Designed miniproteins, single chains, continued (2). Designs and how they scored, part 53

Each design is a single chain, and the fold is of that chain. pLDDT is the mean over its residues in the fold that is shown.

## One batch from the design tools (miniprotein)

Design m5829
Fold by ESMFold2-Fast:
Structure m5829 (fold): chain A 85 residues (1-85)
Amino acid sequence: MGVVEIVAKFKDGKVAEGFAEGAAGGAGDSPDGISAEYEADVETGEAKVVVTFKTGEAAERFGKGARDGLEADENAESYEVKVEV
């Protein structure tokens, strides 16, 4: 079992909301997904996503994908991705 916690701040609050919904939805559609929770504040541009996977490998793959995506996103001002397996 693995848990991925993502906290990110975006320049655009709508981008933050879209990111949080997309990340949680993707985790929920995964066959290895157990749970997905998200929060987004469109006024501040803050997004938080916590997803739990059946395997640590699935959690690590999801966390890497999220980190790579946030690194490439010019709307992301700051982010932190934690993976616990």
Scores: mean pLDDT 83

Design m5830
Fold by ESMFold2-Fast:
Structure m5830 (fold): chain A 82 residues (1-82)
Amino acid sequence: MEEEKRAFELHRELVELRKKDPEAAERELERRAAEARERIRAGELSYYDIAVLSFRSAVDVARGRRTEDEELAVRAVRERLA
């Protein structure tokens, strides 16, 4: 599946980028998260977008910050499963 492959590539790419330049990794993750948020709010949902927002949320929690990205992703999945 293209979405599953993209999600896996996203994870690998951001982990490697973070080792070299944490600031660039943060910018790239936020850029992709912003795109995912817009698609989800527009009624579009993909495994890739959920993976992006989950990664965004995990990074923020690990840094001691709260985020609404997890709530947005969970809500979108719940609506799809209802």
Scores: mean pLDDT 73

Design m5831
Fold by ESMFold2-Fast:
Structure m5831 (fold): chain A 84 residues (1-84)
Amino acid sequence: SMEERRRELLEGLEKQREAVKKVLEELEGVERKEAERALEEVERLIAALEGRESVSDEEIRELAARLRAAGDEESAALLERVLE
């Protein structure tokens, strides 16, 4: 159901937030700034899933693309898998 999907996505996003925070400790300059933006977008999606806004597949794909641009291909792939 959509409710189960939202709960599963929220759990995945919380784990991804932790992973991005770990990567941030290793990054500098532009790459760190891009990862910080990705972290902010993860936090926005978490807030939306908590009942403030509808979350779209496109928003999740955009976040995954930004994580990939920041060099975090692993977290990007995990977010895309949550869409499955």
Scores: mean pLDDT 68

Design m5832
Fold by ESMFold2-Fast:
Structure m5832 (fold): chain A 73 residues (1-73)
Amino acid sequence: SAAAEAAKQKENTERLEKLHEEMSKTKDVEEIIRLAEEAEAILESEKNPSLESEILTGVMRVHAAALKLAEKK
């Protein structure tokens, strides 16, 4: 239902905010990659993600990608 979808969208946005906060507190590249993958999985579970969920997941994805490039030498 639309109400259940909206409730899940709110919960997913809150979960993504927590993952983003965790990512900001760690310097471990492997952990950052894992957090970004969890964020992507949450976003993909929604048919109509919020703009904030898309932005947060995008930021986390870019951060993980930048660190992968830095390690590549």
Scores: mean pLDDT 79

Design m5833
Fold by ESMFold2-Fast:
Structure m5833 (fold): chain A 115 residues (1-115)
Amino acid sequence: GKKDAAIVAGYILKLLEEAGKADVKVEGNTVTVTTKGDARALALIRALGETLERAGAAKVEIEGDTFTITLSSSAAEALAASEEEAEAALSKLSGETQGTLHMLLLLAKELLEES
């Protein structure tokens, strides 16, 4: 559901932050993501935002290299998700949302390995 999509997205954003590809700030249900000039990370965050909006899990505003993602659920819970919780959340999704988030998760893991 929407909460599961948000959990997977939160974990992906944490992987990008750990890879040094983005700065992530959270306040309430709003996550502010600023990219650091990496085109792959920018494309990943854009695809993530589009997927969350399509799923009704978030509203996304883009200003240059900054994405403001307002989740329909707790941003703190989403960003606190473990790998196990993210994989469990991904398994509860279906169709295009599951496929896209799975692909983006694999890409985020690849970016972390390259760091």
Scores: mean pLDDT 86

Design m5834
Fold by ESMFold2-Fast:
Structure m5834 (fold): chain A 60 residues (1-60)
Amino acid sequence: SSIETYVAFAEKYGDTETANKIKQLAKDNSPESKLQLRKLILDFGTKVGHAAFAAHRAKG
């Protein structure tokens, strides 16, 4: 899933705090947590999306 992907990327890049926060927000599942999670994923996805996309392109 997308959430698991972002957790894996955060851990890969040494951003353990972001990985843990994503897990906590996903587990809570409240409307407020959903908004925070979406913002966090968008911010992190933009930051590491470059590396993820490059890795994907290298495979095929």
Scores: mean pLDDT 70

Design m5835
Fold by ESMFold2-Fast:
Formats: structure tokens, sequence, C-alpha cells
Structure m5835 (fold): chain A 64 residues (1-64)
């Protein structure tokens, strides 16, 4: 219910940031769910999720 709703909101937030950064949709989906799960486990705010998603995207795009 409320926890599941928050999880979906964080997945959507992380996915949007990752897609804007240039990740492919399939990779963005996988990474977004991992970030959202970590955020739920550690009580991260939406702002922290955005920052984490951007940093992860930067690292992944650099490692080509």
Amino acid sequence: NAAQQRYQELVNLAREVLLEAGLPKDEADRVATAIAQAAMDHGLTPEQVRRTARRVAEVLLEKR
C-alpha cells in the first residue's frame, strides 16, 4: 500500500533521471529498480534518489 506506492514513485523518479542522462530504456529500468530498493532500505529522500541516479548514470556512461 503506502510503502509500495512510495517504491513505485521512487522507481519512476530514478528512471526519469536515468533516461534524461542518456541510458537506454532497458538499462534505466533495471538500474531504477535497484536504486529505489536501496532508497527504501536506507530511507533516502527523493532528492537523494535523484542525485544517486545522476551519479550512477555518469559512472555507467563513462565505462564504455
Scores: mean pLDDT 84

Design m5836
Fold by ESMFold2-Fast:
Structure m5836 (fold): chain A 80 residues (1-80)
Amino acid sequence: SLRDALLAYVEAVKNKIRELASNADEYIGRIDQLLQQALAQLAAATTREQQIAVLRQFASQVQDVLDEAMKKENIPRSKW
């Protein structure tokens, strides 16, 4: 399901953050907040187009957190 795929994606991202970031808990907490918002929006999405829009927005928001983490922690993009 889309929900299961989303949860699997988030777990993979969290594991990567734990591996690479010194302040992993901050970034994981922010991603968990974004995930809760995305899950609520996905549950309310009745069309495929709405579901895709939610997933695209969530992926973009996660990438913003990862970009900030890379800058603050001096993690090269090649390790993400």
Scores: mean pLDDT 84

Design m5837
Fold by ESMFold2-Fast:
Structure m5837 (fold): chain A 98 residues (1-98)
Amino acid sequence: SSALLQRISEALESLLHAETPEELAQQLVELGLLNEEAAEAFGKAVKLAEEGEPAEKVLEELEKALELAKKDPSTDPIVLEWLEYLIETLKKQIEAEK
């Protein structure tokens, strides 16, 4: 549990200091929080958001990242909850914009 809390803390620090979506995705892989395929999908979602692509496309890539993370038994449950929370938050933003 202490090692998990340390990784989550490191990820949060990286989130506060990451300058690009690609750097964020790489940090998540290096910290062992996401596998490479899930991190790639997550990074693509963040890049699409930064480029002003439709929120529905961003949501699709986030849902893909969650699915890929769920298929990896090494993914921590808290990381899955975090991805689900981001997806729910984006869905609420889409509802607010209509």
Scores: mean pLDDT 73

Design m5838
Fold by ESMFold2-Fast:
Structure m5838 (fold): chain A 60 residues (1-60)
Amino acid sequence: MKEEVKEEIINFVKENKDTLTGEELNEKLNEIYEKNKEVLESLSEDEADELMAEISDVYS
């Protein structure tokens, strides 16, 4: 479900942002995005923007 995919991505960033390099983190995030591509492509523009904002907040 959309919420589960969102939580998977956010939790991955939270758990790994301090241990992985930016390159490694981006590579692993791309793997998660590809795995969940159908769900992510089904997000509305607003839902996609919200997810990106939450990921950015975790990094900040």
Scores: mean pLDDT 76

Design m5839
Fold by ESMFold2-Fast:
Structure m5839 (fold): chain A 89 residues (1-89)
Amino acid sequence: MGALVRVVGRFSSVEAAEAGVRAAERAMRAVPGVLGVGGSVTPTPTGAVGTVVGVAESEEAARRALEAAERAMRAVPGTTSVEGEVTPL
């Protein structure tokens, strides 16, 4: 059964958030069984929030995508927190 992956990062700047979202999208797309990925950045008074959502063919692919995306996002300077979840479809 398919699954949804959602990763949310908090960043010290919009530039860091854009870098984090793009890195997470690339990492997620590289996982076999990921069918689609999208991301967005929302500015805040203290920085920005980045969100990446992926759809995977299986929960296993979704969990691998979550791990890869969280790792990629945390590697970006200016990342203050990263949270994510997998939801079965």
Scores: mean pLDDT 87

Design m5840
Fold by ESMFold2-Fast:
Structure m5840 (fold): chain A 88 residues (1-88)
Amino acid sequence: MEEWTEEDKKKKIEELAEFARKHLEELEKVLNTEDLPEEIKEIIAEIIELLKKLAEAYENKDWEKALEYAERILELQAEGFRLTLAEL
């Protein structure tokens, strides 16, 4: 498996920052849906806060922090997927 170069990491951070810019408001609206399980709401809330922090780190060109936030977002997305499958 090819290791990520610094440019590859930067591109991934840019993609997540752009995602935050376009979809953050929609994600915040999802949190107000009362029929979602509490654990799923908590995961979405943490992802929203991390996306905000990632966007700020990207604007400040703090690639190390932006990458840390991106990795945490991916971990939370995987956890949310596992919890969703457990309810099926």
Scores: mean pLDDT 73

Design m5841
Fold by ESMFold2-Fast:
Structure m5841 (fold): chain A 79 residues (1-79)
Amino acid sequence: SMEQSLKALEEEREKRREEDERAIEELLEEAVEYARKGERRKAAQKLAALGILLASIYGEGEAEELLKRALKEVEEAEK
């Protein structure tokens, strides 16, 4: 029925959202860890991957603001 189909779609959306959130968190955490270790090139690569992922999920404008926040966290980790 329609109700069962809607529940299945909601469960799929929730799983995708959780997967996206984990991927974002993992990329940011890896970028911060590489920055903390002084591995600037690897940190930059993880930030670039994060930027692409954020743009694909949230669109360009929102991704840009989120990436600015991530960059600031990475810069603080370098200290």
Scores: mean pLDDT 81

Design m5842
Fold by ESMFold2-Fast:
Structure m5842 (fold): chain A 95 residues (1-95)
Amino acid sequence: MKIAIVPLSGELTAENAEEVRRRLLEAAERNDLVVVDVSGVTSIDEAALEALREVAETAKAPVAVTYTPESKEVADRAVAAGLRPISIAELGALL
């Protein structure tokens, strides 16, 4: 199984939403599973959430989100946008 881990960091806003969308869709074209690591993300706005929603709807592979307790609020919003939650233990079993 080909897995891509895509780390994101800082503030996810309209300024970087298109780049995030592009990176995740490109990863989904080349992999069987894409895992977005939001542990470094401090905030996410509506434009970035719309980008994640489009990724969840159009990606050729499942897109999941992994997180730490500090990034749980961001992860909960990504899950609401359509991404699947994946734990570190579950990810470790796939690697």
Scores: mean pLDDT 82

Design m5843
Fold by ESMFold2-Fast:
Structure m5843 (fold): chain A 91 residues (1-91)
Amino acid sequence: MLRISTEVYVDGEVVLRDDPIENLEAGLIAVIGALEEALRLGGSVRVTIEADTEKEAEELAKKIEEMAKNFGLEVKKVEVKGGRAVLEFEV
């Protein structure tokens, strides 16, 4: 089952944490919101993806990485292990 979690950090402190979203479209909307909030606050974003396969996690991670780059954030981390991906972006 797909699960997408987002956290926004400012100066190392969590300022926004969304409950995990199990729908792809809603999860991507939440990621966009987190990226926008990080830009507004001058912070960073962590996105955690849990998918049924490593390929699905990799494809979704790549899509989210491209979204963050289009927003002008720096990619600090992209790590995929099995069906889990962790991405970190910074303003």
Scores: mean pLDDT 85

Design m5844
Fold by ESMFold2-Fast:
Structure m5844 (fold): chain A 69 residues (1-69)
Amino acid sequence: MEEEIEKLKELVGELNRLLGELYQRDPAAFERIRERADQLAKKASEKNDIKTAIEGVEELLREARRELG
């Protein structure tokens, strides 16, 4: 559990950093990914499902990196 929580914190921090870059370089991609992140956060808080949250953030990270690359 602790390892999963630490991984989630790292992934969320990375996502927030990439979202900051997207806000300046591609505002449309920023809005799309931010809205999906907001939905994921709501869903994860309702279910308290850390593994699903990690998988969702990893998917959003891949999308953010694709938009920036």
Scores: mean pLDDT 79

Design m5845
Fold by ESMFold2-Fast:
Structure m5845 (fold): chain A 75 residues (1-75)
Amino acid sequence: MEDEERLRRLIELVRRVRELRERGKSREEIVRELEEEGVPRREIERALALLETAEALRKIGDEIDAELAKRKAEE
């Protein structure tokens, strides 16, 4: 199925973008590197958006945990 192949490529691309971010690469550097490898800009942007959404959700979770811990420490 074409949809399954597309999903596999997207998952692999998200994993790759995450690795590059963990290595300290900027968004611009990640886009450039992947474009040089023949990845379409739209797919790179989609993978970045998915990773940024996941990171934002993680940050919200961390902030909630920090606020709860702070309230317990103040008691």
Scores: mean pLDDT 75

Design m5846
Fold by ESMFold2-Fast:
Structure m5846 (fold): chain A 88 residues (1-88)
Amino acid sequence: MKIAVLVPESVTEAVRRALERLGWDDAIVVGGDMTKIPEDVDAWIALGAIVIEEFRGIRDVVVAVIDSSPEARERGRELAEATREELE
């Protein structure tokens, strides 16, 4: 399935590293603007967009996952954990 990952700019590189580690060829990183989610994706995952934008830098980042489907929800949980590991 094609998945759009919505993330704030401050964590985009951590998310890209997490996706590479997970080997997900079907996921694309979108910026922190929900209106830019491509319409031809099967699902989307938003990683802490509101909370991370509130906190500048990475020290206090809370990664929250908001999914649009059951499959995306499980993958969102896996991506959130991998991204937290990259962020420490």
Scores: mean pLDDT 62

Design m5847
Fold by ESMFold2-Fast:
Structure m5847 (fold): chain A 107 residues (1-107)
Amino acid sequence: MEELEKIGKQAEEAVLKGDRDAMVKLLTENADLILSLTPKQLVEVLKKAIEFAKKNKDKLTSPVNRVDTLSFLNFYYNITQDEEIKKLGEELAKYGHPSLLLIGLAK
C-alpha cells in the first residue's frame, strides 16, 4: 500500500507535468503490477484512472498517448474478450498515457 501510494504520486506528477519520458519509465518499471491484475481488478483500476483523468482533463495534454494506451490494453482484451475492459480502455485513451493506470492502482 505505501509503495503503491508512492508510485501513484510519482505517476500523477509526471502526468500533470506532461513528462512523457517519466511516464514511460514509471510504467515500464511497474508494468508487472498492472499485468498481474485479474480482468475484474483491471476494470476497477480503469474506472479510478478515468475518474482522475476527468477531474484533471484541462491539465492533460492528450491525444498523443491514445495509441500507447490502446496497445497496452489490447493484450487484456485479446485474451479475456471482456467488453467492459475494451470500453473503459478506449475512454482512458482519450485522456492520456497508460501510466494513468498506476494512479488508478494507487487509489
Scores: mean pLDDT 72

Design m5848
Fold by ESMFold2-Fast:
Structure m5848 (fold): chain A 86 residues (1-86)
Amino acid sequence: SVAEIVGRVLRLLGIKIDLENSEPSIEKSRKAIEEALKIAKEFGIKETVEELEKILKEVEKTKDPEEAKKLALKALDLTIKGLLSL
């Protein structure tokens, strides 16, 4: 439903705001990407799921918290855009 899409968008925006206002962390960034991927799978946004799985592999390989934060912000933005396109 539209209400479920709105609820998930607001949740992802909350995660994004928290991530932007937090010190860079690989663990926090990975958890944000995992949540975005879970939501994209729940709504069947296949193209977004494929891109998020690539981003998750990149964050798993990085040792740079700043790089991880950029990847997580990209993942959140892709998922929000995917939900709004339904």
Scores: mean pLDDT 89

Design m5849
Fold by ESMFold2-Fast:
Structure m5849 (fold): chain A 88 residues (1-88)
Amino acid sequence: SAEKKAQEELFKRIREEVRKIWEYRADVDARLAAAESPQQQIDILEEEIAWLEKQAKKLESESPTLAKVLDYRKELLQRRIEKLKAEL
């Protein structure tokens, strides 16, 4: 049915979005490990926060649970930035 097809396509999109989040997080972790200064770490974390904000807004209607998980990660990263700024 058309309804069943719509649900299958939604689940496929959610799985792809989860994979993109995983890949982005792995790249961020690698970039943070390679960062040579606290300022570079702050820049990387601020870029991730901006990306997470866009992803959370995009996913709000299709997966409120996933959007909420991304919001929690954003809060964690904001706290990390504040700690790094205190070291400058």
Scores: mean pLDDT 85

Design m5850
Fold by ESMFold2-Fast:
Structure m5850 (fold): chain A 102 residues (1-102)
Amino acid sequence: KKQEEIDKVKQEVDRIAEEGRKASENALKYAKEYAKVTGDENILKEAQEEVKRLEEEIQRAKDFVDSGNIEEAKREIEHAREETSELQGLADYAKAKVEAAK
């Protein structure tokens, strides 16, 4: 039972890590383009800070799984999901502004 729960949480960490990686790449791409077309680097700085927080949350989730702290791992996964959603929203916002500036 404990091993089954650990395996499931490990799979969720791998899933959120992949989703977070894609969201981070997309957010940085559009934030960089936004900075280039507007001259405003604030969105790029925000994206960089959110990417760093997401990477730290994913790493903590992995560390908690490795140490058997499943409840703490689940909390870090939920934090990583929220950060992934924020990055996706930032990407959508930056993309819309870049497209409007064409």
Scores: mean pLDDT 86

Design m5851
Fold by ESMFold2-Fast:
Structure m5851 (fold): chain A 55 residues (1-55)
Amino acid sequence: SAELAEYQAMRDRIRAALARWDAEGVPLPADHRAQMERFIATLEAKVAALKAAEA
């Protein structure tokens, strides 16, 4: 579904940004990193739920 694709794209973009920042040695405030990681976990839960509903 479009909704599943949108959540996957959001998750992948945030993961790619974190990986790029880590590779470039950009110092993220710990609270910002923790918040982004929690947001990724939330998006992964939504993706898993949507995949289960579409199976």
Scores: mean pLDDT 82

Design m5852
Fold by ESMFold2-Fast:
Formats: C-alpha cells, sequence, structure tokens
Structure m5852 (fold): chain A 68 residues (1-68)
C-alpha cells in the first residue's frame, strides 16, 4: 500500500526520504517471501546479509549494508 508522503524539513534530504520509502517497500516484500530474513535484516545481523545474497536479493543486501 501507498503511504502518505512526509513533508520535507530543514536538514532532511530527498535521498534520506527516498531510502525510508524504499526500505519500507523492500521489508514488506522480504517479509512475505522469507519472514526469517526480514527479521535478520531489521536487526542488522550478518546472517541476514548471507541469506539475502544466497537468495539473489540484491536490494535487501544493499539495504542491510546501508544499515550496518
Amino acid sequence: PVLEPKPMKKGETLLSRAKDEAFRRIIESVNKRDPELARLVDNGEKEGLERAEAAGDKVSVKLIKNKM
């Protein structure tokens, strides 16, 4: 589902806002496919990286690396 967009504030970049939206969409996608991977991603655990790489989920890998 589409969430209502946040208004921009001083110091907030379009990049950080785009990352929040992308992260939310990806976590929903991952959770439906692999709930355990979603848990590992949310916790920033190294095992989440290995599982995402093994699954070929390049987007989840990129997000986990950004959070770490």
Scores: mean pLDDT 63

Design m5853
Fold by ESMFold2-Fast:
Structure m5853 (fold): chain A 100 residues (1-100)
Amino acid sequence: SSENSEKIKKIAEIFNEMILKVYESVLNDPEKQKKVEELIEELEELVSKLIDLIKNNAPKEEIEAVFEEIKALLEKIAELVPESREFIEKAMEEIGKIIK
C-alpha cells in the first residue's frame, strides 16, 4: 500500500542518516571502524527483514520482535561508539513511532 511505502521510505532514511553519523564518529579509529562495519552489516540484515515484514503486512508482534532485535544491536553500537548514542536513541524513538 502507499501508506506502507511511505513508512518504509521514512524508516530507510532514518537508518541511513544514523549509520552515516556512526561512521563519521569512527573515521580516525581503524580498529573501531572494523567492529562498527561488522555490526552495521548485521543491522542492515535486520533492517531488510523489518522492511520486508512491513511490506508484506506481517502481524504487529512480528514487526515489534524484529525491532527489539534492532534495538539490542543498536545498543551494542552505542556502547562501542558512545558519541553516536544520541543519534541512535533518536532513530529508535522515530522508528518506534512509525511502526505503531
Scores: mean pLDDT 88

Design m5854
Fold by ESMFold2-Fast:
Structure m5854 (fold): chain A 112 residues (1-112)
Amino acid sequence: TVEELKKKYVEIQTETLKAFKELREKAPEMSVQEIKDQLLELLDKFAKRAIAVAEKFNYMRLKELIAKATSTAKSKINASADAGDTESMLQILEETIEQILSLLQFEIRELE
């Protein structure tokens, strides 16, 4: 149902944004490698949850878009880590989270 989809969206948004905020707050205490590993773990967990929602509600195009955004973000995070650029890694994940949440929100609005 639309209500189930909205509930899952709020749960994913709330938990992912909380986890990202906590990671950003701890980042000054962490090495570049530790930040990279935790960002990639958070991205993978978030993407899997978003893909599971897309699959459950049969939004196969949305699943493809989430997978592409995730793959692009992983490549950019790896490149920024190789450069030692912690702030760019954090920004890439934040922008990717916002992009994927926007894609989910669009599908919810289409159901009306």
Scores: mean pLDDT 87

Design m5855
Fold by ESMFold2-Fast:
Structure m5855 (fold): chain A 55 residues (1-55)
Amino acid sequence: PSTLTYTLPGAGPLAGKPLETKTYVAPTWEEILQQSILENAKILGNEEIAELAKE
């Protein structure tokens, strides 16, 4: 998907969706975001580690 032009308002955990006070009343949905961020960080971390090990 070529949605780069929509990533402008990208915020940390909610890249592509502006945080509003009306919708996120339950932390359950925030937990899913946390998991998504953790997965991305894990992939990025492993990639850097692999690069360093290759050096």
Scores: mean pLDDT 53

Design m5856
Fold by ESMFold2-Fast:
Structure m5856 (fold): chain A 75 residues (1-75)
Amino acid sequence: MDEEIAKKSHEELLKRVSEEELARSVNDPQAALVYGVREGVKKEHIYGSVYQIMKDQGLDDDAKYYAKKAAEEAK
């Protein structure tokens, strides 16, 4: 459930920013959050994108953490 919310949030963010811009911002999740908020991106979308990037890299425990954060911010 949390992972589904995070995946959907990642897809919504990709409609607004390029994958290259996202990759530049999410090497550090805290830096990505600061950048995204400054650019008017919702926190749930940023956490969803971090989830997908961690998942794609095989960092499943980190991915679950960010999926939970995305779901919490989406409330």
Scores: mean pLDDT 66

Design m5857
Fold by ESMFold2-Fast:
Structure m5857 (fold): chain A 70 residues (1-70)
Amino acid sequence: SKAQLSALLDKVSELSGLSRKEIEDIVRMLTGLSIEEFARQHSLETIARFLSELLSDDKVPEFEAFVASL
């Protein structure tokens, strides 16, 4: 859902130190798609796994626990 995507982006921003715009720009550079288009084509689990690559290894468990709470 749009609310779940917004929550994921906020959490990745918090844990990575990247702004939402920087995250959106990275998604576009790596996939050729906007974050909204990428989210339309993929499951929540796939989106979360992709976004976890923007995090340092020590932040991944906290992010995975957050995703499991959605």
Scores: mean pLDDT 83

Design m5858
Fold by ESMFold2-Fast:
Structure m5858 (fold): chain A 58 residues (1-58)
Amino acid sequence: DVFERARALDPEAADRFRAAVAAGDGDAAQKYGTRVVARSGDGELGQELGALLRSLGL
């Protein structure tokens, strides 16, 4: 689960990202998603988060 991996890196940002995605809030999803990606250093996690946002139209 991409949210579980994100939560291991930054639980606050991951929880906020998940809530933003559920609410359809693209601005908040981008903000917290980029924070998780910046902390991970992993292109793989960033690709999965980006794919999730695209699949949701965010």
Scores: mean pLDDT 76

Design m5859
Fold by ESMFold2-Fast:
Structure m5859 (fold): chain A 68 residues (1-68)
Amino acid sequence: MEELEKKAEELIKEAQEALDNGDLVTARSKIAELARIALEAREQGYTDLARKLFAQVKELSAALEEKE
């Protein structure tokens, strides 16, 4: 769990930085990676973590769409 959580935190930070810089390609890539981590967390039974990560994916994806 801790490794997935740490990877997710890094991806969230990188996605936010990319969005702030207008790097939509990098932001899209990092959001996709975060979604994969969320799916892995759900598959492993880390329901609370998965729910938190899916919510973050939704927010980041909405921010990305606003900038396109």
Scores: mean pLDDT 82

Design m5860
Fold by ESMFold2-Fast:
Structure m5860 (fold): chain A 78 residues (1-78)
Amino acid sequence: PKIEKISEKQLLVTAENLEDAEELKKFLEEVEGVKRITQSGNTLLVEFESKEATEKAMEKILEKGGKKLSEKVIELDL
């Protein structure tokens, strides 16, 4: 999955397919400090209660082979 930090309390996570997005949503629902998850196809917008919760979730996704993108990086994975 690709991870983009769009604010201190928000992550945009793009999965390879819908099944991966659903599994990521379940995984993120188990993370402390998740306020809201909005799914749009393969993409999850995850909102957190705190910056610390956002950072912990990002680290856990990266440990699962996620690719981190900055909030200013255009997604160029062709």
Scores: mean pLDDT 70

Design m5861
Fold by ESMFold2-Fast:
Structure m5861 (fold): chain A 82 residues (1-82)
Amino acid sequence: MTTVPEEKIEELTEDLIAAVMKELGLAELSEEAKEEVREIVRELAVLFDQARAGKLSEEEFRAAQVEAAERIRRIAEEEKAA
């Protein structure tokens, strides 16, 4: 029922971008990459709400988390490789 507020999505996105930049030794991510990470965080927030409501299986939610983590890593690695 209650979705994660947009302000919380922004906070989580900024924290995740900062963590990835620090881990990979990146000085900056492109605005395109930042927006893609933000979209992934929004998708996960919706799925988290559905899982809490029992509308999403544990297996489906786990798969979505793994896929999201892989997507974010690929975005960061592509920026590092450029």
Scores: mean pLDDT 75

Design m5862
Fold by ESMFold2-Fast:
Structure m5862 (fold): chain A 92 residues (1-92)
Amino acid sequence: MEAARAEALALYRAAADRFNAKYGDAEPTNEEMAEGARAFGEAVAILVEPAGAAAEVRELAERVAEALRAGDMEAAARYEAELARVAAEALA
């Protein structure tokens, strides 16, 4: 596996472990969801860096995080869809 992919996977696992440690009968807070969006965005940015899409992915992840922190789930969903599109095109 490429070093960048290994690093991205490690960051994703660390983020997932933090969420699982807090996971119970309570739903994640808006701030916890925003932190998750940033961590996921960083992992994806590392994977798409060779395609020149890392900066765009990071910007979109930050917009998702801001929307989640504000409780604007519609805006978060729109930015998540755009991030997924950019990542899919870069990884094709």
Scores: mean pLDDT 73

Design m5863
Fold by ESMFold2-Fast:
Structure m5863 (fold): chain A 101 residues (1-101)
Amino acid sequence: VTPEQVRAALEWAREHIDRLPPEVLATLTQAINAILREAGLKPPVEAPSIDTPLEVAREALRKALDFAIANADKLTPEQRQALYDVVRAALRAAGLPEPEP
């Protein structure tokens, strides 16, 4: 995927954060942080757990998404594909529309 496609997917997820269940908030933040670390970038926040208060978990994902959007051009094609895939998986798990490729 292109940097523009991955940014669009991340922005789509950001717009639907309020509709993601706690399990998806935690899993998606963990996945984004793992990809950022693989890219040599420091994640902006630690991933929340399922027991994290909902608004705190949403804020953690929002910060992770914003950081990934800002640094999408620093990711390899494989890392961009991984981000796109985890966003799509999260949206599917939540029953939400998938981002356009």
Scores: mean pLDDT 81

